# Designed miniproteins, single chains: the designs that were tried, part 80

Each design is a single chain, and the fold is of that chain. pLDDT is the mean over its residues in the fold that is shown.

## One batch from the design tools (miniprotein)

Design m2943
Fold by ESMFold2-Fast:
Structure m2943 (fold): chain A 86 residues (1-86)
Amino acid sequence: DAEEDIKLVKRISEGAIKAIEEGNDFDVDVYIALAEMYLGIRKANNLITPEEEKLLNDFITAMENKDIEKVKKYSEELIKYLESKL
């Protein structure tokens, strides 16, 4: 469900940005784990395109690097990609 996927990406992005701003490394790791779990589930079910996989990996890497601007960029690109599939 693309609508639920969009909501999840928004929740992860907003939560990760807040955690980074607050210096809460534990919560950053939780949001990274949620994104990795989402990626793993989609790959296991053959639901992921190469473009979506690249965007998710870039998003995860941005969170790992605590790069708020890249977290915003890649979450926005991923949401636009998912919206294009509605």
Scores: mean pLDDT 86

Design m2944
Fold by ESMFold2-Fast:
Structure m2944 (fold): chain A 80 residues (1-80)
Amino acid sequence: MRERLEELERRGEELEKRAKEAVAAGDWEAAARALREGARVARELAELYAEMGEEELAAGARRAAEAAERAAKYFEALAA
């Protein structure tokens, strides 16, 4: 559990950095892709937190996934 949790947290941070870099470069399609992948990681984290009984952390991760999905749609619209 711990190693899987740490790996997902690290992946989330890497994807956040990729999204920020893409936005800075004006690469809206790359930003949207990174945010979509980040949303998937956040949903996996939410599931793990729920399995651990960490309801507040699970809820936070679900909200993060929803925010990332909204941001991805915004950048998808800019790329179109």
Scores: mean pLDDT 86

Design m2945
Fold by ESMFold2-Fast:
Structure m2945 (fold): chain A 65 residues (1-65)
Amino acid sequence: MEELARKAEEAIENGDKEKALEYLDKMKKKLEELYKKGGLPKEEYELGLKTLEAAKEYIENPVEA
């Protein structure tokens, strides 16, 4: 999970939007699998989803706040 997050950050830094979105998608799938298997609390699952959505919005709409 954390390795995928680091790779997504690297892709963002390199301007590789497609790679960054690919890693975010993989992280989302891993998060869903962990939650469904009972390896992740609901609070952490929901927080993780919100974090991934924020990162995706940043990649898709990279404008200052």
Scores: mean pLDDT 76

Design m2946
Fold by ESMFold2-Fast:
Structure m2946 (fold): chain A 69 residues (1-69)
Amino acid sequence: LPSEEELRELLESAAATLAKDPSETVRRVMAHELSRGFGLSLATAEEVLRLLEEGRLDEALALVLKHAR
């Protein structure tokens, strides 16, 4: 796993990408990338993306840390 600081930067980058291009295609690609990169289920990856869209970065970070393996 990346450090918490590196993970936070990745999630901030993801949130910026979603804000700039909120298409379902971008969401789907990002969900699969999070799932593969952190060992998350697709459902958990989609929850992370939803939290990022709501500006709830700290909760998204906590969810990744809880379920990553």
Scores: mean pLDDT 79

Design m2947
Fold by ESMFold2-Fast:
Structure m2947 (fold): chain A 55 residues (1-55)
Amino acid sequence: SRTEVDVEALARAVRVALESGLGDEEAERLAREMGRVLGLSEEQVRRALERALAA
């Protein structure tokens, strides 16, 4: 679904930010804000963060 594509895109963006030196708390705030813009729920943002940190 489009939602799953957006979750994967958010996870990749957060991963790039973390690799660029952004701290975990800052990356979490970025993910929440971008998730809001994309229309994602808190649970979907959490899944994106989990995927970013696991990869």
Scores: mean pLDDT 81

Design m2948
Fold by ESMFold2-Fast:
Structure m2948 (fold): chain A 59 residues (1-59)
Amino acid sequence: MSEEEAKELLERAKEALKSLDEEGLRTVLQMAQRELETETDPVMKKVLEELIEYIKSQL
């Protein structure tokens, strides 16, 4: 995945997360953390890391 595609994906994910309550955010955080452990694409790892940090900032 390109860095430009990754940026667009991250922004769309952030918008979707705005509709979730705290429990929903914690659930997505746990799922993203597990996905990061098995991800091999360095661009996707960066997207997951930034998404995790964003979710933590909203909690």
Scores: mean pLDDT 80

Design m2949
Fold by ESMFold2-Fast:
Structure m2949 (fold): chain A 70 residues (1-70)
Amino acid sequence: EKVRVHIATPPEQVAAVRAAIERHGGEIVSERRIGDRVLITALVPASAVPALRAELDRIPGTTYAVLPLP
């Protein structure tokens, strides 16, 4: 099963966020700059969410929300 993750991060942290998503078997479905932030939407295996959350919590200026897929 996969879940959707919305991530907002500073432009200088985009590479770290992308690497974290890919490391945990996720795929990036969109990337968009909104003001001074970059919004990244990814699909991630539900089993990988706890590890991804821990890694995102260590990336400065990064916030996220995890949503179930319908």
Scores: mean pLDDT 82

Design m2950
Fold by ESMFold2-Fast:
Structure m2950 (fold): chain A 65 residues (1-65)
Amino acid sequence: KLEEIIEILERALETLSDNPELVALVKKALELAKKGDIEGAIATLKKSDDPVLKVVAAEIEKLVA
């Protein structure tokens, strides 16, 4: 669900606040998700090998499977 996806991304943004590169990726994914581009949001998160972003991408994939 879109609301759950937005919540997951907002939580990731709070968690990663000290890492500007990861924050930028999460903000881009959040922008895409708000526009309904869930596949684009997932692809953006997958550009990073960060463990937190991998978990976030997996949770979103689980919601849309």
Scores: mean pLDDT 80

Design m2951
Fold by ESMFold2-Fast:
Structure m2951 (fold): chain A 85 residues (1-85)
Amino acid sequence: SRSQLLADIALRDLSELSKEAREIVYRFLKENREKLTDEELQLLSESSGRTPEQVQRGVEAIRRLIKEDPEAGEYLLKRLEEMVK
């Protein structure tokens, strides 16, 4: 499905991050926080090779997917949880 495809694309991007960076994204999404801290943005930027602005947009896109497509969101969060343990 399109939902699973979008979740799989996000998961692929997340798999390229360090374990510490994946744990930050997982906690951010699970805690339903509005904004990443400057320290979290810097760590995610360094891990991904993307700018802090690109990282912020990417995380906001994942958060929007979770909100607008609960099936994709549940699948994504379950898979991400496995990747951080």
Scores: mean pLDDT 83

Design m2952
Fold by ESMFold2-Fast:
Structure m2952 (fold): chain A 62 residues (1-62)
Amino acid sequence: LTDEQIDKIADLLEKYFGIPKEAAREALRLYQQGKTEEEVIRYLKEKFGLTEEQARLILSTV
């Protein structure tokens, strides 16, 4: 994903699901860097207080 694509996805997730743009951007960045789905979900829960469903929703965009 390009930075422009990440920003577009983050905007849509915030608008329709109330997921903070920063959380979506960080999740997609970590996933592109080769972090596992489980590692990204744990990070999002700890740093942003997201639910597992919200974290999985972000990752479903890739």
Scores: mean pLDDT 83

Design m2953
Fold by ESMFold2-Fast:
Structure m2953 (fold): chain A 64 residues (1-64)
Amino acid sequence: MTDEEEKEQIKKWADELIEKARRGELSPEVGRYAEKAKEAADNGDLVTAQSYLILAALEEAIQK
């Protein structure tokens, strides 16, 4: 996968998590991590972006 494809994928997942958190379907903490992932992806830091997405997923899992 190219860096551009990975960036687009991360941004799509992050936007979905942000939208769900905004609707109250997920905790605000999940939304916060997703926002940081999107910012990192926009800055070209895909490693940091992936790390924040993992944190968002872990936060969602812990809340259940």
Scores: mean pLDDT 79

Design m2954
Fold by ESMFold2-Fast:
Structure m2954 (fold): chain A 51 residues (1-51)
Amino acid sequence: VSPEVLELVRRAVERMRPGDDFLAVLEQAATEHFPERRDELLAEFRKLAGL
């Protein structure tokens, strides 16, 4: 697992509020913190999550 995917998940968890969709928050965090690698990191996460 890349360090960037772990950092992305950490930032998404920190942003989570009750009722939030985790995948939507993850996409927001990726867009804000990793815009150049957003799609790559989201694809890696989905593969690891079995999505």
Scores: mean pLDDT 80

Design m2955
Fold by ESMFold2-Fast:
Structure m2955 (fold): chain A 64 residues (1-64)
Amino acid sequence: MSAEQRKKLEEFAERLERELVREYLANPSLDPQELSERFKEELREFARSLGLSEEEIEEFLASL
């Protein structure tokens, strides 16, 4: 992936993590595992929108 694509992914991941943490703090009855899966799914969809391959997406997620 390009440096620009990586930067956009990292920035998106940070924003998404902050929003999900806020959601969890507002409603702690939410399942943390379900929130983790939502985080990964949202990241995959965003990465696909940037034109990344499945291999590049999984490599990025593995680096987190």
Scores: mean pLDDT 81

Design m2956
Fold by ESMFold2-Fast:
Structure m2956 (fold): chain A 78 residues (1-78)
Amino acid sequence: SRLEQLVEAMEQALRYFRDNNVPADVTRAVMDRMLSFVEDPKLRAELRALFDEMLANGLSEADVEAFVERMRELARAA
């Protein structure tokens, strides 16, 4: 689905940001733009909240993995 493709793109972007030590402000701006393509406003709000928590935790490998899995669960449920 379009949402599943968006989740894959967000995963690739987050791993790139983490691996290249991209500044948090740039990471936030790109992710906010990607999340704007989520058509369901409730799902969009849930994903924004999860992203904010992950960013606050410093984009560790474990946090990125947990965030991506949660995004995939929400995409499958939609």
Scores: mean pLDDT 80

Design m2957
Fold by ESMFold2-Fast:
Structure m2957 (fold): chain A 58 residues (1-58)
Amino acid sequence: MSQEEALKEALKKKPKTIEEAVKALKEAGLPQELADAFKDALEENKVDPLEALKNALK
């Protein structure tokens, strides 16, 4: 599965927390390394998970 497909699938679940977003990405088939990097980026930048997923798709 492509990263874009995993991001779209995670976005459909409308995660409200960083943990929900990371879980949705892993369930959608994103490699753990990339899911962990996404989690770290969200925690560091204090960005809303839903907004970050939308921006990652652009």
Scores: mean pLDDT 75

Design m2958
Fold by ESMFold2-Fast:
Structure m2958 (fold): chain A 93 residues (1-93)
Amino acid sequence: SMMDQVRQVTQQLDNIRDRSINRIRRSRDTMTVDRSSGRRGIRGARSGVQSISQQYTSQYPQVRSSADTVTDRVTRDSDDAIRDGDNQIRQQQ
């Protein structure tokens, strides 16, 4: 049913959020070894969430609010991770 599909997509968005946050954390750690590589990983996680969220909301407009919440969270976590990674690099120099 449409309701079952909406619930499944919402669960997938939550899983994508968690996987993206984990990727951001790992990429932040990578920044201390290779700043550019770490930053690309963080940006990749953010853009990946944006692309998937747009795909899901185009198919299921009902998940727009959930997709926006996930995108906002991942965007904030990515910005925080870049700042934290840069701060860690400065402290180690």
Scores: mean pLDDT 88

Design m2959
Fold by ESMFold2-Fast:
Structure m2959 (fold): chain A 66 residues (1-66)
Amino acid sequence: REHYRRGLELLAQRRYEEAVEAFRAALEEDPTYLDAYKALALALSQLGRLDEAAALGREARAIFPD
């Protein structure tokens, strides 16, 4: 929760690399946190890390089949 909140603050400040770290920390605490996957994918896309965003999408699909 705290890591996700910090990630959102970092996104608002355009600190995308630090936002990625915060969202990854949130997912380490709760790997079922769908909103954190969406926010992480957005931050990765802003950084042009499309391969990592695609890998995250595959991971999320395995956890959230619906």
Scores: mean pLDDT 78

Design m2960
Fold by ESMFold2-Fast:
Structure m2960 (fold): chain A 55 residues (1-55)
Amino acid sequence: KVEQLQKEIERLKELIEEVKQSDIDPEVKEAYIKQLEEEIALLEEQLKQALAAQQ
C-alpha cells in the first residue's frame, strides 16, 4: 500500500535524525545511518513501483 510505504519511509527518516542527535559512538552511528538509508532506498523503489502500477 502506497500510504504504508510513505509512512515507513518517513519513520525511518525521523529515526535517522534521532540517531544523529544521540550520544552513540560516531562510527557506530555512521554504520547505523547507512543501514537505515539503504532500507529507505529499497522502500522508495517499492513506492515508485507501486505508484507506477496504480497510474
Scores: mean pLDDT 81

Design m2961
Fold by ESMFold2-Fast:
Structure m2961 (fold): chain A 60 residues (1-60)
Amino acid sequence: MEEARRRMQEGADTFHADKEAGIALLEKEAQRYAELGKESEEASVAAKNFATLAADAKSI
């Protein structure tokens, strides 16, 4: 999904400027795409990608 990729970039950019805001954005998008993933395999994959990015960001 083009929109999901854009949101992942937005989360990364936000994380660079504000770590807590970036992590919160990625976690919120993971939750949103998980809900969409009930009807879409692409959204389910995007949700996992957002969750992974948030977890990686927390480890920094």
Scores: mean pLDDT 77

Design m2962
Fold by ESMFold2-Fast:
Structure m2962 (fold): chain A 73 residues (1-73)
Amino acid sequence: EVLELLEKALEAAKAGDIETALELLRKAASLTQDPELRTLIETTIQEIEENRDDLEGIVKAIESLRERVAEAL
């Protein structure tokens, strides 16, 4: 479920829909009970909000987040 939301967020970001990507990341953070995973997701949200014009950086950040969350599950 959390991984599915991160995958959808990645697809939204690749399409340039940063607002939808952020909504999906916030939903993923709210569903996780793991404080470390929640912090990783929240940090990624903060980075995107601070760098909304860097589409390549946003996509890379979400890809890295998805990989790290998958390894933790």
Scores: mean pLDDT 82

Design m2963
Fold by ESMFold2-Fast:
Order: C-alpha cells, then structure tokens, then sequence
Structure m2963 (fold): chain A 79 residues (1-79)
C-alpha cells in the first residue's frame, strides 16, 4: 500500500480521507505498520505532517493507546 511504498502524497491523501470517520482496529494497525516500519522512506517534515494527521483521526476508544503509540513512535524518528 502507499504507506509501505513511501509514497508521501498518496499516504497523506489516504490519511486525510479518514478524517471524520471512526478508525477500526484493522485500519489502525495498517496505519501503525505502514508508518512506523517505513519511517525511513519519508523526510522528517513528511513524518511530522503524517503524524499530525494521525493525531486528528478518530480511533475507537479501545485503540486510543495505539493511536498515541503511533504518533509518539513516528515523532521519535523526527528528533
């Protein structure tokens, strides 16, 4: 998928298309694996923008710790 291929523009569009939608567990795990495992394929600026989009997504209540984990892990690659 776009997140695994380092296609920033497509990844950004996909994440932005999820704004205002409830993110299920399967989608949350796909975001986690796509961004965290492929962080080296993005610039620091791109990772900052993608992590900010993820922070605005509506994860299910049980997945809030996963959301925080994704954002913090991605931000750790920036600093």
Amino acid sequence: NALKNGDYETAKKILESLKGKTIDKETALAIASGLINNADKYTKEQLAELSDIVSELDFEEQDQDLKKGIVSSVKSFIN
Scores: mean pLDDT 77

Design m2964
Fold by ESMFold2-Fast:
Structure m2964 (fold): chain A 75 residues (1-75)
Amino acid sequence: MEEILEKGIEYFEKAIEYIEKGELEKAKEYAKKGVELAREAGENLDESAEPELLEKAIELGRKMEEVRKKLAEYE
């Protein structure tokens, strides 16, 4: 689970980097990969999960929302 959460965060961070560079196609590609991992984490993460995993899940959700907002601005 930790690896999935960390990878998802990494993909959203790369999506943000590509958005800032104006490379929207690559940004959308990384955003899609991040969303796929976020979906997988959501399906497998128990609500009673350890605080550290919950903190990473919250960060993943925040990064996903940031990417969605930035991509919407460029449309």
Scores: mean pLDDT 78

Design m2965
Fold by ESMFold2-Fast:
Structure m2965 (fold): chain A 74 residues (1-74)
Amino acid sequence: SLADEMAELRARIQKIAKEAVKLKNVEAFRLVGEADILLDRAGQETDPAVQQRLLAEARKLIDEAEKVIEKVKS
């Protein structure tokens, strides 16, 4: 469901944000901040096609933030 997908993405954002703060990584923190805004917009959107595009873009930003964190830890 949409609620389950949004809950999954929000949980990923919270995990990455916590790690970004710990590592003082501004880029990862910025990326998940942008993703969080997109999730809020998706939740308010009434057009399913627009909602799915917003969710896809949020997921891309989360994936990018995870890669940034992985590079810092490697």
Scores: mean pLDDT 88

Design m2966
Fold by ESMFold2-Fast:
Structure m2966 (fold): chain A 110 residues (1-110)
Amino acid sequence: DPEVARAQELVQRALGLLAEAAREAAKAKDKELGEKAVELAARAMGEAAAALNALQAGDYERAIEHLRRAAELAEEAARYAEEAGNKEAAELARRARELLEEARRLVEAA
C-alpha cells in the first residue's frame, strides 16, 4: 500500500526530528522546563515507534491511535521547549507533529 509506505517514511522522519528536538531541549536556559521537553519528546518517540510496529503488523486502528498520541506529545514538547528558551527545539518538535498528523491522514485513507 503506497499510502502506508509513505506514512512509515513520515513517521521515521518524525522520529529523527524528535531526537534532534530532545538534544536541543537539553541545552535550554531553563533546565527544569528543558528536561520536561526532553521527557515529552522521548514519550512522543515511544508512541511513534509503537505506531510503526502497528503499521508493520497491519493494525491500522492501533497505528492511528499511537500517531494521534505522538503528535499531541510532540506539541507539548514544543511548548515546553519554547518556554524553556529554546525556539529551535520547539520548531523541530512542531515539524515532527506535522509529519505525524500527515502520516495519520495517510493511514486513515488506506
Scores: mean pLDDT 91

Design m2967
Fold by ESMFold2-Fast:
Structure m2967 (fold): chain A 58 residues (1-58)
Amino acid sequence: MEELEEKRKRFRELIEKMEEYIEKGGKEALELIKKGGLEGTHEGMRALADALGKGYEE
């Protein structure tokens, strides 16, 4: 048993949670980035950051 193992477990759980929030709200952001080029990238980045922020800091 090591402190590192607990940190790894918690980190993996955080990643899974973040991926869930990206799946829910990040799909629209990814579509904007793929279709919009530079302009779509700005809008996509804003949407993705908003989705991640809301999910993570609930």
Scores: mean pLDDT 61

Design m2968
Fold by ESMFold2-Fast:
Structure m2968 (fold): chain A 72 residues (1-72)
Amino acid sequence: SAEEARKAAEEAKKKRIREMLKQEVDDILRQMGIFDPEIADRLWELVEKKPNVTMDEIREMAEKLLAEKKAG
């Protein structure tokens, strides 16, 4: 039905947004020279819960996680 097709398209859009955000997270971590998988996993957990997050916010979260990892 048209409704099921619309729902499938909506799910596909959500999947694409998630993949784009994951790519942005990976790119920011590479730009910052962060290769710690724990930081990457924690950053992704924070980002996926905020669908309207900006690249600047992702960078700030990455910096905070890196600082916390180095401090403790």
Scores: mean pLDDT 78

Design m2969
Fold by ESMFold2-Fast:
Parts: C-alpha cells; structure tokens; sequence
Structure m2969 (fold): chain A 75 residues (1-75)
C-alpha cells in the first residue's frame, strides 16, 4: 500500500496518484462513495479503476467535491 490522491477531471474520469505515479482513473464509484458521506469515517473505502487495474483506497482526507487522499492497495 502507498500514499494516494484521487482528483476527478469529470464525473467519470480522474487521475489517481500512488507514491508519485499517475494512473488514469475511469470509475465514477468514488463519487457515489463521497456523496454517501463515507469520507473521514472509519473504514471509508473507495475502489478506483485504472488502466493498471483496480486500487482499493482507504480514504483519510476529503479535499472537497473533486478530490481525496488515502492509502492505496492494488487488488
């Protein structure tokens, strides 16, 4: 697992950065998790689909409507 940040570029796309490496993200699932109020809560988890596979991100910080930080593990 590594330090991660997700930034949305649209409703269905974004960039996931894990330990300085950028991945193109195409999942809208993280937006649904944000709207459900899961961020900053114990066990707040987002699954982010990228060109390199799926990352599970344990959310540690909400950066607003388009971004969050956490710890990422590749599934």
Amino acid sequence: SGKAELRATSATSGVLTVEGKEYAASSGGFIAARLAGRYGAEGGVAHVTTEEGVFEVRVTEDLGPDAFRGEATRL
Scores: mean pLDDT 70

Design m2970
Fold by ESMFold2-Fast:
Structure m2970 (fold): chain A 56 residues (1-56)
Amino acid sequence: MARELIDEARAAFEQGNYEEALRLAEQARQAALQENDSILVAEAGGLIAEVLKKLS
């Protein structure tokens, strides 16, 4: 689940849908925390930071 949400968030980011990318990345981070996957937590956090830079 977390991996799929990260992939969807990246697709939204590449399409310029930054608000949707942020929502998906936040959900991905939550899912990764529930899965106890520290690598996916870090990946989702990095994506959130990238999206926030675009949203200024």
Scores: mean pLDDT 83

Design m2971
Fold by ESMFold2-Fast:
Structure m2971 (fold): chain A 57 residues (1-57)
Amino acid sequence: MLKAIATKDVNTNNRVVPAFKKGEELEILREDEDGNHVVRVNGVTGLVGGSLLEYVE
């Protein structure tokens, strides 16, 4: 399972972008054609820009 670490805090009430904290581990589900990642964090699925993530393993 592909994982990434958040590079900064994201605080949002937007249903498209999940909220998470710097250093939090996110599960990568897929990548879209624009370089965004569909991720799951804290039971929420949404889109995150690749610049907010650092891949692990």
Scores: mean pLDDT 70

Design m2972
Fold by ESMFold2-Fast:
Structure m2972 (fold): chain A 65 residues (1-65)
Amino acid sequence: SADLAYQWLKSLAPLRTPSVLQMAERAYETLKALAEEARARGDEKAAEYFEKHAQRIADLIREIK
């Protein structure tokens, strides 16, 4: 799930390695794409869910950098 992925990345954030940053950036792009796909299908609840988790990943990326 997106929540479990966020928890995993947050646990790895203190390592501050390029691999962790790359994983977080890829997760952000995937969640944004999923939100757009859900919105295109009229599934606003799913779109909101993915956008919320994308924002959490964006905040994590800012903290790592």
Scores: mean pLDDT 79

Design m2973
Fold by ESMFold2-Fast:
Structure m2973 (fold): chain A 108 residues (1-108)
Amino acid sequence: GVAAGARSGAAVLDAATGTIRGLGQAYTDDPDPAVQQAAAEAAARVGAAAAEVMSEELGLPVSGAVGLALGPEGVVATVELDAEAAREAARANPALVEEARRAMEAAR
């Protein structure tokens, strides 16, 4: 398999609150905690972008996003964004929002 840093984003409906939560994942085999943290931060941005697109589609507010950095032995770092931080991450990363929008359109 190609050991490129694969990133994926998803958005989930929190039915109890009527809100959208983002989930991003990034793989890293780097043992450096700074690299693992950066991967989790990048994953959180991807999750925030997915939540923004799902929020636009469903008309429901974003409540937050989570980024997970995954290594060979499991989760190596986690970043949690509250609602404002998730919205700011989506606004700061329009290319990730466009990628998430294209992925959603391709799935129709």
Scores: mean pLDDT 80

Design m2974
Fold by ESMFold2-Fast:
Structure m2974 (fold): chain A 96 residues (1-96)
Amino acid sequence: MAEKLREAGQRLVELLKDNPEALERFKSALRKAAEAFEQGNYEEGLKILRDEVDKAAEESGNLEAVRAATDLVNLAIQGIREGKAEEVAKVLRELA
């Protein structure tokens, strides 16, 4: 789980590297979502990831980034559902 989430996040960082504003929005979303997950507010954290990560990818104009964002969000949702919120939060903080 953690490895796949880290790989998806690293791919999105690479795809956003030429778009500093989009990359900063993405990293900000990861920090906010991680904090929400650490506080046990799973629904808020998932909403932040879905809304803000998708926006960052869309702002890049890169369809590959949009796909990578979808993969990252889906992996985070699965991790939370499997009771791995702490592991998910840790990976998101490492990526930010």
Scores: mean pLDDT 85

Design m2975
Fold by ESMFold2-Fast:
Structure m2975 (fold): chain A 56 residues (1-56)
Amino acid sequence: GSLEEKIKKLEEEIERLQREGVRAVLEQRFDLLEELKRRIAELQKELEELKKKLAE
């Protein structure tokens, strides 16, 4: 495994959660939407840190 593989998996997870967020809005599940937004923000921070590590 490499940092690149971890980055790819993290990007895929973020995209998956964003898709779930769209569905949550359509289904008016705003509690779920709020949780998804929190998880996405956390994963985006991890992604940024991994990208900085890769640039080293």
Scores: mean pLDDT 83

Design m2976
Fold by ESMFold2-Fast:
Structure m2976 (fold): chain A 55 residues (1-55)
Amino acid sequence: SLVDEFNELLERARETRDPRDVMRAMELLAELKKKDPETAAKLAEELGRLVDEIV
């Protein structure tokens, strides 16, 4: 599912702290917003917290 793919990308971004992996997660989140905007909003908060941790 798109949610599972997003979680895999989020985990990778958390491990690598690479902005490119963050961008991949953002791209998948945009696709998810078209299908399920409520779930996408919750996942966007998780991505936002990760971005704040990447100093």
Scores: mean pLDDT 79

Design m2977
Fold by ESMFold2-Fast:
Structure m2977 (fold): chain A 75 residues (1-75)
Amino acid sequence: MEEAKELLKEFTRLATEAIKKAVYYNLSEEQRKKLHELIRKAAREIYRLLSQGDLEGAKEVLEKFKKEAEKILNE
């Protein structure tokens, strides 16, 4: 339970930072849509995996989210 809470907290922090950076870097409408869709997909997968007790799978989704968000922000 504690690890699941920390993972969700980290995901929320990263998603919030990504949204702020998208505004700061003045990303295009299309790039912002891609970022928001990425956040929604990652949130759904992380919640699904955590509900099944798959902490390792949830961590993998978080790492993939970090890489994909960074690609969108760096173009």
Scores: mean pLDDT 82

Design m2978
Fold by ESMFold2-Fast:
Order: C-alpha cells, then structure tokens, then sequence
Structure m2978 (fold): chain A 56 residues (1-56)
C-alpha cells in the first residue's frame, strides 16, 4: 500500500475504491488515498484524474 494525493473529479472516488483504494481525506478536488502500488498507474489513467503525487 502507498499513499497518494490525487487531483480529480469526485466521480472518480467509486473507481478508486473499486481498485482497493481507501479514501483518507477528501477536499472535493483533492483526495489523499491509500492504494495498492500497482493501482497508481491505473488511477493516473482514469478519466477525470488530473494529477497523482506519491506521498512519502
């Protein structure tokens, strides 16, 4: 599991959860999520996702 900051349309939340992601923080346009490492590129490729940043 890795934590990422995602700048995205709120409609992406159910898709992120379907990939095994857990929403930690929701600021509307900015999400902090915990996801499997292999899911990061899938999230980046989703319609409505503008930016994905790894948090360390």
Amino acid sequence: MVRVAVVADPSTIPRIEALGGRILLDYGHLLVVEVPEDAVERIRAMPGVREVTLLT
Scores: mean pLDDT 81

Design m2979
Fold by ESMFold2-Fast:
Structure m2979 (fold): chain A 54 residues (1-54)
Amino acid sequence: SKFEEIQKFVDELGGRTAFSDKEKIKEALKKRGYKEDDVVIEESGFGITVKPKK
């Protein structure tokens, strides 16, 4: 399922993204054919966390 594919993508990023910018994450998702609405993106002083949206 799309949710399952997004979850695997997030897991490959190791909980924190290899990206330093929230917009780069959105672009990577779009490039894979996903919407940013399919994920929850949280920003903190220690990095960015991405989770699939149910």
Scores: mean pLDDT 63

Design m2980
Fold by ESMFold2-Fast:
Structure m2980 (fold): chain A 67 residues (1-67)
Amino acid sequence: MKIIVVYTPSARKDAEKLVERLKKEYPDAEITVIEAPNAQQALQLALQLQETEDAKVFLAFDPAELL
């Protein structure tokens, strides 16, 4: 199983905690972590990765970045 985590710099610590949780829940999964400069670009990248990759995509950002 392939897992991709897309995060923004403001959510870096949350992304690290998410990756640790995912490693425990899916120990045999290939986990890739990608930093996007802001929430809008992170959302666009996550959508593109879901369309082009056979992977489960997770997104980590501060909801306030969308306001």
Scores: mean pLDDT 78

Design m2981
Fold by ESMFold2-Fast:
Structure m2981 (fold): chain A 55 residues (1-55)
Amino acid sequence: SGMAKRIAERRAIMDRMHAQMLARGRVEGREALYQDNVAISRQLFERRIRRELEG
């Protein structure tokens, strides 16, 4: 169904945002902090997807 495609598109957007965050972390010398932020962001995203799939 189209749901899998929409989830994949949302993951692609998230991955692009995470790449930008990690790039900023490298420039600022704060890569570990941005890696933690990416991990939290991914957890929140997966919780949001589960909630939407549950109705």
Scores: mean pLDDT 82

